# Designed miniproteins, single chains, part 15

Each design is a single chain, and the fold is of that chain. pLDDT is the mean over its residues in the fold that is shown.

## One batch from the design tools (miniprotein)

Design m522
Fold by ESMFold2-Fast:
Formats: C-alpha cells, sequence, structure tokens
Structure m522 (fold): chain A 92 residues (1-92)
C-alpha cells in the first residue's frame, strides 16, 4: 500500500509541474483535475479502500491523457501516467 501511495504522490508532483509549465489553460485544467483524482486515490488507499483508490487512479489517467491531447508536456504527462499505472498494479 505505501509503495502505491508513494507512486501516486510522485505522479501528483509531475502533473502539477506539467500544469505550471503549460501555456494552454485547457491543458492546465485537465492536469489539475488529474492531480485532484490522484490525491483522492491517495486518501482512499490510506483508508485501505483499494477498489476506490484504483477507480480514482484510472480517472486521473484519463484526465492526464486529455491534457496530453491538449498540448501538455508529453514527457512529464507520460511519466505521471506510468507512475499511476504502477500504483494500480501494486494495489491489484
Amino acid sequence: IQEAIDKAREAVLLLLKAAQESKSKEAQEELEKAAEKAIEAIKAAEKGDKKKAIEYLKEAIEYAKKAKELGANEKLVEEAIKKLKEAIKILE
């Protein structure tokens, strides 16, 4: 569980960095939504609710993918998605 939380925290930092660097308001908004969902996943995991944590991590990935389509920093977003997927795998 702690390893999944750590991966999700790393993803949050990458998503927020991508948001700060983004010149697109629409991309920034999707990155902020992705970070919010990843934070909700961390809270659920801390309470032992693995199923809810996985659901929030999947939502975070969808927002991150949309941000990438809107011109967000591809490298930062792909690294964040990788960390979110790693967190899901640990919780499964």
Scores: mean pLDDT 86

Design m523
Fold by ESMFold2-Fast:
Structure m523 (fold): chain A 95 residues (1-95)
Amino acid sequence: EEEEILKLLDEYEKIVKESPLPARQKNLDLSLIDAVRDYVKLKPEMDAEIEQLRKELAENPTPEVRSRLLALEIVRKLFDGFIEYFKKKVEEAKK
């Protein structure tokens, strides 16, 4: 799964580099791809922290635990959304 996502990111990076887009826009897209690569590598640690925070919230709910859990769930949802978007772009380029 991780290797499949990283391969997808490599394919999308090639599409971005070969596109006729302005250099500034390419640099932004490439930066987002690198951020998603880091996310994919850190995802097992993030998933473990989310599970830990869920247990803590069930046993002793505090505003700090709730805020941290919400922040991590939002970040995970956002990056998972980028992966789905890149996947669609790669599939469109193959058609």
Scores: mean pLDDT 84

Design m524
Fold by ESMFold2-Fast:
Structure m524 (fold): chain A 56 residues (1-56)
Amino acid sequence: PRVTEYSAEEARARLAEGLPAAAAQARASGDQETLDTLIDRALELGLYELAEEIRK
């Protein structure tokens, strides 16, 4: 497999796995800057559904 060509899909899969937990932790601690960063990352990777879930 080509690591470079798969890096975006790998990043997307890893973000999808960890993003909800990271968002929950940031929300619990009141870290809005981290929440904004996670939303931006999800949007950049085309994870619009996850971005909406974090926004809620």
Scores: mean pLDDT 72

Design m525
Fold by ESMFold2-Fast:
Structure m525 (fold): chain A 80 residues (1-80)
Amino acid sequence: SMEEEVLKELEEIIRRAEELLKRLKEDPSIKEEVIKEAEELLKKIMELGRKNKDSSLEVVIAYTAAALVVIGLIFEAELV
């Protein structure tokens, strides 16, 4: 289903953000690269939300979780 595809994309975004956070903690010199990629991940989340305005609670929760993880990554990078 389209909902399952959106959930998989949001899960992939979360995994990528977690990978970037791990890399940032290992090498703080890459913070500018991490911020740039995190901003692109936020853009993808916004585009998914715009195209798939599903009222499903599961999609809304997944969307919110992905957005919070990526925003948290940006704050962590800015603090380095």
Scores: mean pLDDT 81

Design m526
Fold by ESMFold2-Fast:
Structure m526 (fold): chain A 96 residues (1-96)
Amino acid sequence: MTEEQRREAEREQELLAEAVRAIEEGRYEEALELASKLGPLAELVARAFIAAREGREEELRELAEEFSRLLGEPVSAEELRESLEEVLANRRKAEA
């Protein structure tokens, strides 16, 4: 691994952790801004997380279709919600 690749990975991980924390704290605007710096896929993940937490089922379904298109694999709204809950659980374990 090059030093550039390592530094980039560390920066991405820090931004992702900060975005997840912002979503947990209800700072959705800040979370979306942080995710946008990571790229379009990260922004979609942040939007899906916010939609799931707010109970916006229709928006979550639309985002699941967008993920399916980008990944080339069918993703349901339920699977997306479960994945987001796992991300939260894993983050809590890392801080414990």
Scores: mean pLDDT 73

Design m527
Fold by ESMFold2-Fast:
Structure m527 (fold): chain A 54 residues (1-54)
Amino acid sequence: MPVSTETKLRIAEARVELEAERGADAVTLRDIAERAGVSVATVRAVLSGRVALP
């Protein structure tokens, strides 16, 4: 299923906040997923430019 614009925005915001808080090298897909309240698979799909699930 396609990832919503709201979910993409939340993931981007969570990534920015975590990078500011912990440093870019200390931020994992798991950390972003946890902060954004979504699955790691959803974060991977958004960050890799894939907008659909299998």
Scores: mean pLDDT 72

Design m528
Fold by ESMFold2-Fast:
Structure m528 (fold): chain A 88 residues (1-88)
Amino acid sequence: MKEKEELIKRIVELYEELVRLQEELARARAAGAPEEELARLEEEARRKAEEIEELLRELKEKFGEEAVKEAEEALKKVHEERRKELAA
């Protein structure tokens, strides 16, 4: 149980970081940031997305599809909460 919860928590934390990074990238593009800075942010976002996918595979291997669905619902909740914060 604890290992499953820790993996899901790590996936959620990385996803929150990814969402913030995507928001930062969007603001940087709007502000006309240099291509080098945009490329760096895109690379960081790519690495975080890859780490999330890797952890989701580990979660599936260790705890099955039900645990993956738990993680997916947690990620959806993070995305919806961020959307509400931006709309406020």
Scores: mean pLDDT 80

Design m529
Fold by ESMFold2-Fast:
Structure m529 (fold): chain A 60 residues (1-60)
Amino acid sequence: MLPDIDFAGPDDAAALFEVGRMLLETGGPRALAAELFRRAAALSTDPALRAEAERLVAEL
């Protein structure tokens, strides 16, 4: 392992996605989950992650 200085940007997208998923699973605030997914999609450069987040936002 090198300096591990890749802990920026994309990792935040994954973390936001996880939190949003947890909110949905626990039946928490739908609006907050949608905002987290929107944010994750904006931060993510991966088309797959972005598509999934957008799909979830559309469901909410």
Scores: mean pLDDT 72

Design m531
Fold by ESMFold2-Fast:
Structure m531 (fold): chain A 64 residues (1-64)
Amino acid sequence: VDELLAKGTAAWRAGNYEEAGDLFVKAAELDPLNASGLYRMAGVAYDKAGNPEKAEEAYKKSLE
């Protein structure tokens, strides 16, 4: 999970928001205790990528 979080952060810094969102989703799936926060980060990343459908999905998962 740490490697996925690092890769997601690197993608975010590079402006690759879609990739960052995908990586944060994978991190959330492997870390159920922190999943809510990670899904929320994925939602923000997808919003910045211009993908409102994936953003909505991630935000919805953050509430579960």
Scores: mean pLDDT 80

Design m532
Fold by ESMFold2-Fast:
Structure m532 (fold): chain A 86 residues (1-86)
Amino acid sequence: ASFKMFDLDGDGVITAAELREVMESLGYTPSDEQVQALIDEFDEDGDGVIDEAEFKKLVAKFDKDGDGVLDLDELDALLSHYSTKK
C-alpha cells in the first residue's frame, strides 16, 4: 500500500472521507469514530487530515521490512485495529 492508494483526489492529504472509502474498498466497515481515531493518532498538527509526512511516519512505524512501504498484511493489521472486516 502507498500514499497514492489513500490520496484519492491527489491533493497531497488523506481526508476522513478518502480513508473511509479506501477501508470500505478493502472490505472494512469503519464507523465515523473509528476513521476519526486513526486520523487523530497520526494528525500531529490537528488539521483533521493525514499529509504525506505523517503517512511516512505511519509507514516507518509499521514497516517491518524497512522497504518504505506498507504491504497488504501490515495495512490489514493497522486497519483491523480501527475497524472490522466483513
Scores: mean pLDDT 69

Design m533
Fold by ESMFold2-Fast:
Structure m533 (fold): chain A 64 residues (1-64)
Amino acid sequence: MSAEQKEKIEKAVKEAAERLGVKPSEEQRKNVEEAVATYMEKTNYKASEEELVLVAEIALKENS
């Protein structure tokens, strides 16, 4: 995974956490980043930034 792709994932997770008003643990954050990375791969890296944020929000809620 490129540095640019990793940065997009990290930004999406931070934005999702801010929108939900939650502070995920390091373990939860890593699990959510993995879910977002998997979504990026399944969409052949065509997912928009907003789609990545929405996936991160869903993953954060499921890990609560």
Scores: mean pLDDT 80

Design m534
Fold by ESMFold2-Fast:
Structure m534 (fold): chain A 87 residues (1-87)
Amino acid sequence: ALAYYNRGNAYESLNQYLEALQDYSKAIELKPDFAEAYYNRGVVYESLNQYEEAVVDYKKALELKPNDKEIAENLQKALEKLEEEKD
């Protein structure tokens, strides 16, 4: 789990978003309670303007880490962007 998460972070830093998504998804598959992997996958989805997917991942990350203000703030921003996309 951690190795895939770390490689996903490296891909994200290189703007290799599809590879980052694959590695974060594998990290989540191996460790379904990996809040940081959900959060970072949400960040990548947001960078791809996939706000529905970002909201789902941020909600799961916040469920796992309820007092994390950074996750809560990014969830709110993604929800606002999702409303902007709604026609």
Scores: mean pLDDT 82

Design m535
Fold by ESMFold2-Fast:
Structure m535 (fold): chain A 85 residues (1-85)
Amino acid sequence: TEEHLKKGNEALKAGKFEEAIKYYQKALEEDPNNATAWSNLGEAYYYQGKLDEAIEFYEKALELDPNNAKAKINLQTVKRQKKIE
């Protein structure tokens, strides 16, 4: 889990969004309640311009951890871009 999250984060930082998604999905297969992995998956989808999927994954992160500041802020940003209140 930690290894997959680390590889996902390295790929995300390098702008390799498809590879980041693959590693975050592997982390979530092992621990589907990992709010950080859901939040980072949302960020990767956002950078790919997949706004609906980004919203879904940020909302999932907030269901698991309502105090996840990154997911909360990024969800508001994506909703504004989609013209969703």
Scores: mean pLDDT 84

Design m536
Fold by ESMFold2-Fast:
Structure m536 (fold): chain A 86 residues (1-86)
Amino acid sequence: SEFDRRLEELRKKAIEIAKKKGYTDDEIDAVNAVFDALRYLARQHPELREEILEVAEQFLKDMETKPIREVIAEAQRRLRELRARA
């Protein structure tokens, strides 16, 4: 789907940022886990697709400006907020 294509493009960009910033394999796994959680939520709640893409785009912005621990904590917070709307 168009949603799956856009989310996968954002995942690829996130992995490129991670590699440029010297993320460990475990930290790259954490990035992939966030995108897997977003994809799973979108399958259960197709009505949240646009909000999920906004969270994914914000995740990339956070990766550019924040340390990995804060990036993952913010992603977990936004995932909880999305689930509360579902």
Scores: mean pLDDT 89

Design m537
Fold by ESMFold2-Fast:
Structure m537 (fold): chain A 55 residues (1-55)
Amino acid sequence: GPPLAEVALAEGEKAFAAGDYEAAIRGYEIALSLDPDNERARRNLALAREKLAAA
């Protein structure tokens, strides 16, 4: 199967697409705990935090 970091990133992106920014943040934080250099997770985490703060 895919690496756990990619699974966590995908679950975060799924939550983000659903508008669940709190769940998206959790998924991206898990992805970064497994792969700290993942720029996609870092950018998406920042965006999810901005969306949550604006809501």
Scores: mean pLDDT 86

Design m539
Fold by ESMFold2-Fast:
Structure m539 (fold): chain A 72 residues (1-72)
Amino acid sequence: NEELIEEAYEYLKKHPAGAQLLERAKEAIKAGDYETAREIIEKAVATLFPKPLSNEEAKEVAEYILEKLKEE
């Protein structure tokens, strides 16, 4: 669900703790540590996003955000 993925990303950017975790994920990406970046993003989505997500949905959101952060 593209709308759910975009909603989760926008929510994390506006959330103080979410924004901080996204910056940590960016630092991991810059270091070439994509596994750590993915784990940080998955944890941020699972803990901060108010709508319940399945493990599979959380992974899809995390992969989307990871690709967006790589584009920067």
Scores: mean pLDDT 81

Design m540
Fold by ESMFold2-Fast:
Structure m540 (fold): chain A 80 residues (1-80)
Amino acid sequence: AAANEAAAEALLKTLAEERELVAKLDLPEEAREELERALELAEKAAEAIKAGDLEKAKELLAEALELARRAAELQAEAEA
């Protein structure tokens, strides 16, 4: 089924663009590390989608979103 491959490919393209944006940001080290971990989990989610494990992909994406939120909190703390 091409649907899983297409979804994974779209996600990977978005993640590549996000990585380029992160590289241009002057972030606190801790915030940057959490954001980079979030991107890694999202990439693993794309691989899970390719494998047809949509439940695992959803879990990995949820974890990635929580890490991205924590990165935003760490950046706010560093600016305070």
Scores: mean pLDDT 77

Design m541
Fold by ESMFold2-Fast:
Parts: C-alpha cells; structure tokens; sequence
Structure m541 (fold): chain A 66 residues (1-66)
C-alpha cells in the first residue's frame, strides 16, 4: 500500500515537473521538487498531515506557474 502510494505521488510529481519545465519556470520546478520530496518522505514516515500539506503546496505552485 505504501509503495503504491509513493508510486502515485511520483507520477503526480513527474507530471507537475513536466508542466513547470515546459513553462520555463525554474523557480516553480525547484519548489515542486522540494514539496514532492517532502510528500514522499512524509508518506514513508507515516505522517499523513505533512504529506497532505506538501501535496497541497505543490498543487498551489503548479496553479501559479500556469
């Protein structure tokens, strides 16, 4: 279950990075990578609140980058 959750987070992160990179927004790419890494680490640690917060922040960066 945890491995599948991490795989899903990686898929979401890869898509977000592709969008930010296509836009040429290096700051957005860096922020998405940071929150993506935080989401994976929090998920591995079982910290659901922190994982949710990191994913939310990644989503906000992606929305602002478009």
Amino acid sequence: AMEKSIALIKDIGDRALAVAEAAGNQEAVEQIRKYFDEAIKATEAGDREKATEALQKMSEVLAQAQ
Scores: mean pLDDT 77

Design m542
Fold by ESMFold2-Fast:
Structure m542 (fold): chain A 78 residues (1-78)
Amino acid sequence: SEELERLREELRKLGEEAARALEEGDFEKARELLERAMEVMERLARLVAEERGWDPEEVERRIEEARREVERALRELE
């Protein structure tokens, strides 16, 4: 689907920019880019789940769990 391809490309670009920021020691920019990548990943996960007929409640629960883990990891960088 066009939307899936768009989100995958956006996620790839954000990941590359975040990796570069980390390599340059720009932790503030890296964190911002990783937070944006997380939002794109959540949208991608919801679209994939919809196309595959996965249970929306289960998908949202797993997205919430993943978000909490990522937010905890980002907090440790501060």
Scores: mean pLDDT 79

Design m543
Fold by ESMFold2-Fast:
Structure m543 (fold): chain A 62 residues (1-62)
Amino acid sequence: EKEQLIAEAEKLVDEANEYIKKGDFDKASELYRKAADLYGEAGDFNKAVASRLLAVGAEVEK
């Protein structure tokens, strides 16, 4: 269960990184926020915090 949540969160981070490369900061921010929620559900609070910071960074680029 936790491994599945982490795997989904990692996929979302990878997708968000691709949207950053394309300049789609709105979509990237959404995906980073969702990844942070999944990391939090899995109990990986360090990765949850890191993903939230990435979401904020993408938001301020808009």
Scores: mean pLDDT 81

Design m545
Fold by ESMFold2-Fast:
Order: sequence, then structure tokens, then C-alpha cells
Structure m545 (fold): chain A 100 residues (1-100)
Amino acid sequence: MKKKINIKIEVSNATEEARQALREMADRIKEKAKELGYEVNVEIKETDEAIPGARVSGGSPPQKESDEYNITIKVNNLTPEDARRLGEALERFLEALKER
């Protein structure tokens, strides 16, 4: 059964290196999704204003509606390291979905 995963990432005050790492992460997630047979849509939005409530955890828990998962991640002052860790977490999430 084909699953659809929508990932929305909102970042504020990202460095150029962090933006590049985030794009590389998005490409890696799309490739992983193709390998696992999923449809993934990754949307990245940048803002110059601090995002309220995003300081420590970022992200909402994945919500399932039918065969669609919606993930919203909000990060202030994104670093390249944060982007890499986020990518690893999303890859693990996709692998966990394949096991079910």
C-alpha cells in the first residue's frame, strides 16, 4: 500500500551552511522514500523572525490521516548539525514505517 508523507520544515535565522545541509537532507529523505516505496513531499520555509515555541523540541508528532502522515518541524537558529540530526531522525522514521 502506497503511503504519502508530507514534511514541512520551518526555519528561522539559518546559516548558508545550514540551508545547504537541509537541502541535502531533503534530497536524501526523498531517495530513501523511493527505496521504501513511499511518496514524500518535503517543503522548506525560511523566516527571519523567531518561531514561537520552537526553541527546544521543534516538530509536531506525526499525524496519520488515511494513508498520509503530516510532520511539521520548526527550528530557530538552525545549524548544519541540527539539519544532519533531523535527517537521521526522519530516515529512522521512514524505516520504522516500512516495518509495519
Scores: mean pLDDT 70

Design m546
Fold by ESMFold2-Fast:
Structure m546 (fold): chain A 122 residues (1-122)
Amino acid sequence: SERDRVDALVAELEAALAAGDEARARAVVAELMKFLDSPDPSVALAAMEAITRAMSRFGLTPEMLAAARKAAASPHPGVRAAGILALMVGAEQGDEEARALAIEALRAENTPEAIRMAESLS
């Protein structure tokens, strides 16, 4: 199943993160990105959360930014929240495109909490 495949990739990523193996982590992130379009939101969420952990450990890559942007536009609220969190992590790492995308996505959520978060990034 997609869930079994994503869980196996998450376990492989955790091993790469523990070993400090950036090259292996990047390869696993590329495989995890394939699950962001899963019709099962639990699969897409697990993939995005794992990509965010890799981003926090090794820094933002263009592929991770693309993943976060895609997740932030998801029809599934939990996946959007995970994508927005990843964009915010990229913004905290100094990425201006991630900051701009996080502000845009937070304003699009149109909740008082999201609007306050967007203003804190502006």
Scores: mean pLDDT 89

Design m547
Fold by ESMFold2-Fast:
Order: C-alpha cells, then structure tokens, then sequence
Structure m547 (fold): chain A 63 residues (1-63)
C-alpha cells in the first residue's frame, strides 16, 4: 500500500505497454487509494519521466 507502491505499479504497467488508464487502475488497486494518484504517476512515466517513474520503483526496492 501507499503512494510508492501505487506509483511503482503504474510506472511498470506503462513500461509494459499499458495505456494510462490501465496503469492508473493498477496503481489504485495496489495502493487502495484514488486512481488519480496512479494516473499522475502513469502520465509522468509516459511523458518521458523515466527518472521520476524509475525513482518511484527504485524507492520501493531500496526501502
């Protein structure tokens, strides 16, 4: 749960070729929060925010 998990799930979905809405739904399901949080992360990743999206994923792995 939490924003980091939602952001990481959304970024991974975008990297796997999912569209923004699908990525946002995955982020929302993982965090249990509003889909808007996941959508923001998905938009950032899709817009070339690899550093931002990667940072969210990397933070989850680093703990």
Amino acid sequence: GGGAEGGAAAARAVAAGADLETAARQGSKMSGGPWETGYGAAVAAASGGERGGMAAVDQGLRD
Scores: mean pLDDT 61

Design m548
Fold by ESMFold2-Fast:
Structure m548 (fold): chain A 61 residues (1-61)
Amino acid sequence: SYEGAGYNAGKQIVANAADEATARALLDEGIKNATSVLKTPEEKEAFAKGARKGFDDALAA
């Protein structure tokens, strides 16, 4: 699912970033890049929702 793909992307961003500020910048960039190729508002929202949740969950761990 697009939400699941986003979730994994958000987690990977936190895992690969040097610090929280860098991770937040990469999250914004990643959502922009990924949603630019998706066709419907629902797909874009699902990916962005997943990405933010994956990011938040990874940051809290």
Scores: mean pLDDT 84

Design m549
Fold by ESMFold2-Fast:
Structure m549 (fold): chain A 68 residues (1-68)
Amino acid sequence: SAAETLREIAEWARSRPEVEAELIGDDTLVLRFGEKGVLLMIGFALRGIGDPLLDVEVRGNELTLTAK
């Protein structure tokens, strides 16, 4: 399910010190990249774009993944 996918992505993000992950309910994941996190942000954005269950929004250093 989309909720399981978002939880998995959140766990991946939390393993990286340059990324802050905030899970809102079971349908929205917000990732924040405060430092030299641009390449990580691109990687997570591509992961979301390639997933048919997820919508992706990028605003500055913030990435939002939302369940469809």
Scores: mean pLDDT 80

Design m550
Fold by ESMFold2-Fast:
Structure m550 (fold): chain A 111 residues (1-111)
Amino acid sequence: GPPPVVKPGDRVLIVADVTLKPELTSDEEIDAAMRRLAEAVKKALEDSGVLKVTRIEAERISPTRVRLVIEGIATKDMTVEEIADLVKEALLSVPGVESVEVRATVQPPAP
């Protein structure tokens, strides 16, 4: 079926798994890369006017893999696919990134 549609005011969760190139092997280089990834995603989402970012976390899940968890409030109509593609393009533009997998979902109301 068609991808889920996001409406203004919807809570959106984005999870991005980033694979880094093998040449980024020092902790300092990985930490700098994680900061650049977080900044690139926030800038892309805010500049596009699609999402107000409320939370962004970066976690190293393996020697070459970083997970970004982004939470935000939608500011315009779009699909979860369009949000995921925007995040993927932003992350792929960061030096040292080899590949990116992104999943965006509309969050249910808090209990």
Scores: mean pLDDT 80

Design m551
Fold by ESMFold2-Fast:
Structure m551 (fold): chain A 92 residues (1-92)
Amino acid sequence: SVREEILRKFMLLAIVGELYVLRQRAKKAGDEDLAKKIDETLKKVSELLKKKDYEGALKVIRDTARWIKKEYPELSEEVDAILADVRAAEEI
């Protein structure tokens, strides 16, 4: 439905905001590899959103979040919050 599409878009924008916050934290901490990975993810998500590929955008975010949790276990709490929001958006 149109309502479900609007809700999914809104959730995706919130998740993108969470990634921007995490990217800024990575840059301030000097975690250049993490910041670069998030930048690449944000660029890919932007391309997918322009194509209205919301499922593809959620998959890219999920894959990056899982990678961050593995490589940066100290960020597990923040990453788990992002993954919870991804799951909520996928259930719409």
Scores: mean pLDDT 87

Design m552
Fold by ESMFold2-Fast:
Structure m552 (fold): chain A 82 residues (1-82)
Amino acid sequence: SIEDIVAEFVQRLAELLREHGASPEAKDLFREAVKKLQEATSKEEILSIFEELYNRLKALHPELQEEIDKLFAEFKKRLDAA
């Protein structure tokens, strides 16, 4: 389901941020996005929220760009197939 895909990628992103010791700002952006995802009612809203989060995280942590791009590409593929 879409809900399972969202939960999986939220968990994977949280793990990525934890493993790399992400800044408090990155963790705050992540928490804000998770809250927005709880209110989202469409695939379009979900995609928009993740895209904004991924772009903001890449700006804060350019060193994580490759890992974030890979996660987002997998997320989009899984969401489009659902």
Scores: mean pLDDT 85

Design m553
Fold by ESMFold2-Fast:
Structure m553 (fold): chain A 64 residues (1-64)
Amino acid sequence: GSLADRQAAADAREQATNRRVLEELEKGSPRAEKIVDTVAETLGISREEARERIKRLLEGQLAA
């Protein structure tokens, strides 16, 4: 194997994880809501703004 093969495998796993987290956010899972609440408190923003930022970040990672 090459470094490129390892990077491709890592990217695939990251995309799968990001997709799963995005699906949990859309479904409003308790775990996803806790993450949103933590981000909102840490950044001093509303939960709605935190959710939008997390979604945008995950969508950006999936589009990369």
Scores: mean pLDDT 74

Design m554
Fold by ESMFold2-Fast:
Structure m554 (fold): chain A 73 residues (1-73)
Amino acid sequence: SSLEVRATVILGAITALRRMVENDKRLSEEEKEEILEKLEEAEAIVKEDPLNEEALEKAEELVDEAEAKIRAA
């Protein structure tokens, strides 16, 4: 289903962003913790209900917030 594809894409984005954050020398330890917490929350939401469109939207919002914090550094 399209929701299964969407869930897979979100989880892939989380994995990639997590790796970027861990290796980003521009980010303070506090900024890394904040971003990683958002990614962890997004991952939990997707894993708990990967076929719920509203849950996937919430996860996407958290991923977008994480990306914005990385770009602002």
Scores: mean pLDDT 88

Design m556
Fold by ESMFold2-Fast:
Structure m556 (fold): chain A 119 residues (1-119)
Amino acid sequence: MLELKESGGGTFAEGSSVTLTAQLSGDVEGITLVGWWSQAPGELLRFVASISGDGSKVYYDPRVEGRFTISMDKAKKTVTLDMRDLRREDTAVYYSVAFAIVDGVPRLVFGEGVEVRVV
C-alpha cells in the first residue's frame, strides 16, 4: 500500500527558508504525480507544486513560482518542497498527495499534513 510521511514543519522566521520532505513507501511504481497542497486557516485546500512520477515535469502555483522548488530523489524515495523567502501568508498545513495507478485503478493518497507557521 502506498504511503506518504511528511517532515520539516514547524515555526519559522519571515524571510527564512525551510524544506518539507515527503517519504514515499509501499507501491511507489504506480505513482504518476506527487505534489503539495496547502490549507491556510479558514481557506480552501490550494495547489502549491507537483512533480511527475518520472521526475521530468514540474508545475507550480504562480504565487510560489520562483520562491518554492519541488524535487524528487528516486533512490531515497522522497519528494521535497524547498520553500525560500518565507512570508506570513505561507502559514498553512501542507499536505503531500500522490496520484497513483494501482491494479489499473486511479488512487489518491494523502499524507497527514505538516504545519508551517511563519512569524
Scores: mean pLDDT 87

Design m557
Fold by ESMFold2-Fast:
Structure m557 (fold): chain A 83 residues (1-83)
Amino acid sequence: VDKEKMKKELEEFYKKVKPHLSPWVNKKVEELIEKAKEALEKGDEETFDRYVSKIAMLIYELGSEEAKKLADEFITRLAEIKK
């Protein structure tokens, strides 16, 4: 697994999605992004996947349509990197 590609995708996703999130959702997503980065640095793919799922779920429940689309694209790109 290319950790640098996964880290880059995570950072690009957050950069794109943050303008489409309310301040409350943005704070929670930022916390989860940092935890996902920490898991990735430790090589803990299972924990990384759990935090990515939590980010997606939070956005699907509380995000705009643009934020949901960005989350779907992000999940698809991560799946391609893992192949």
Scores: mean pLDDT 81

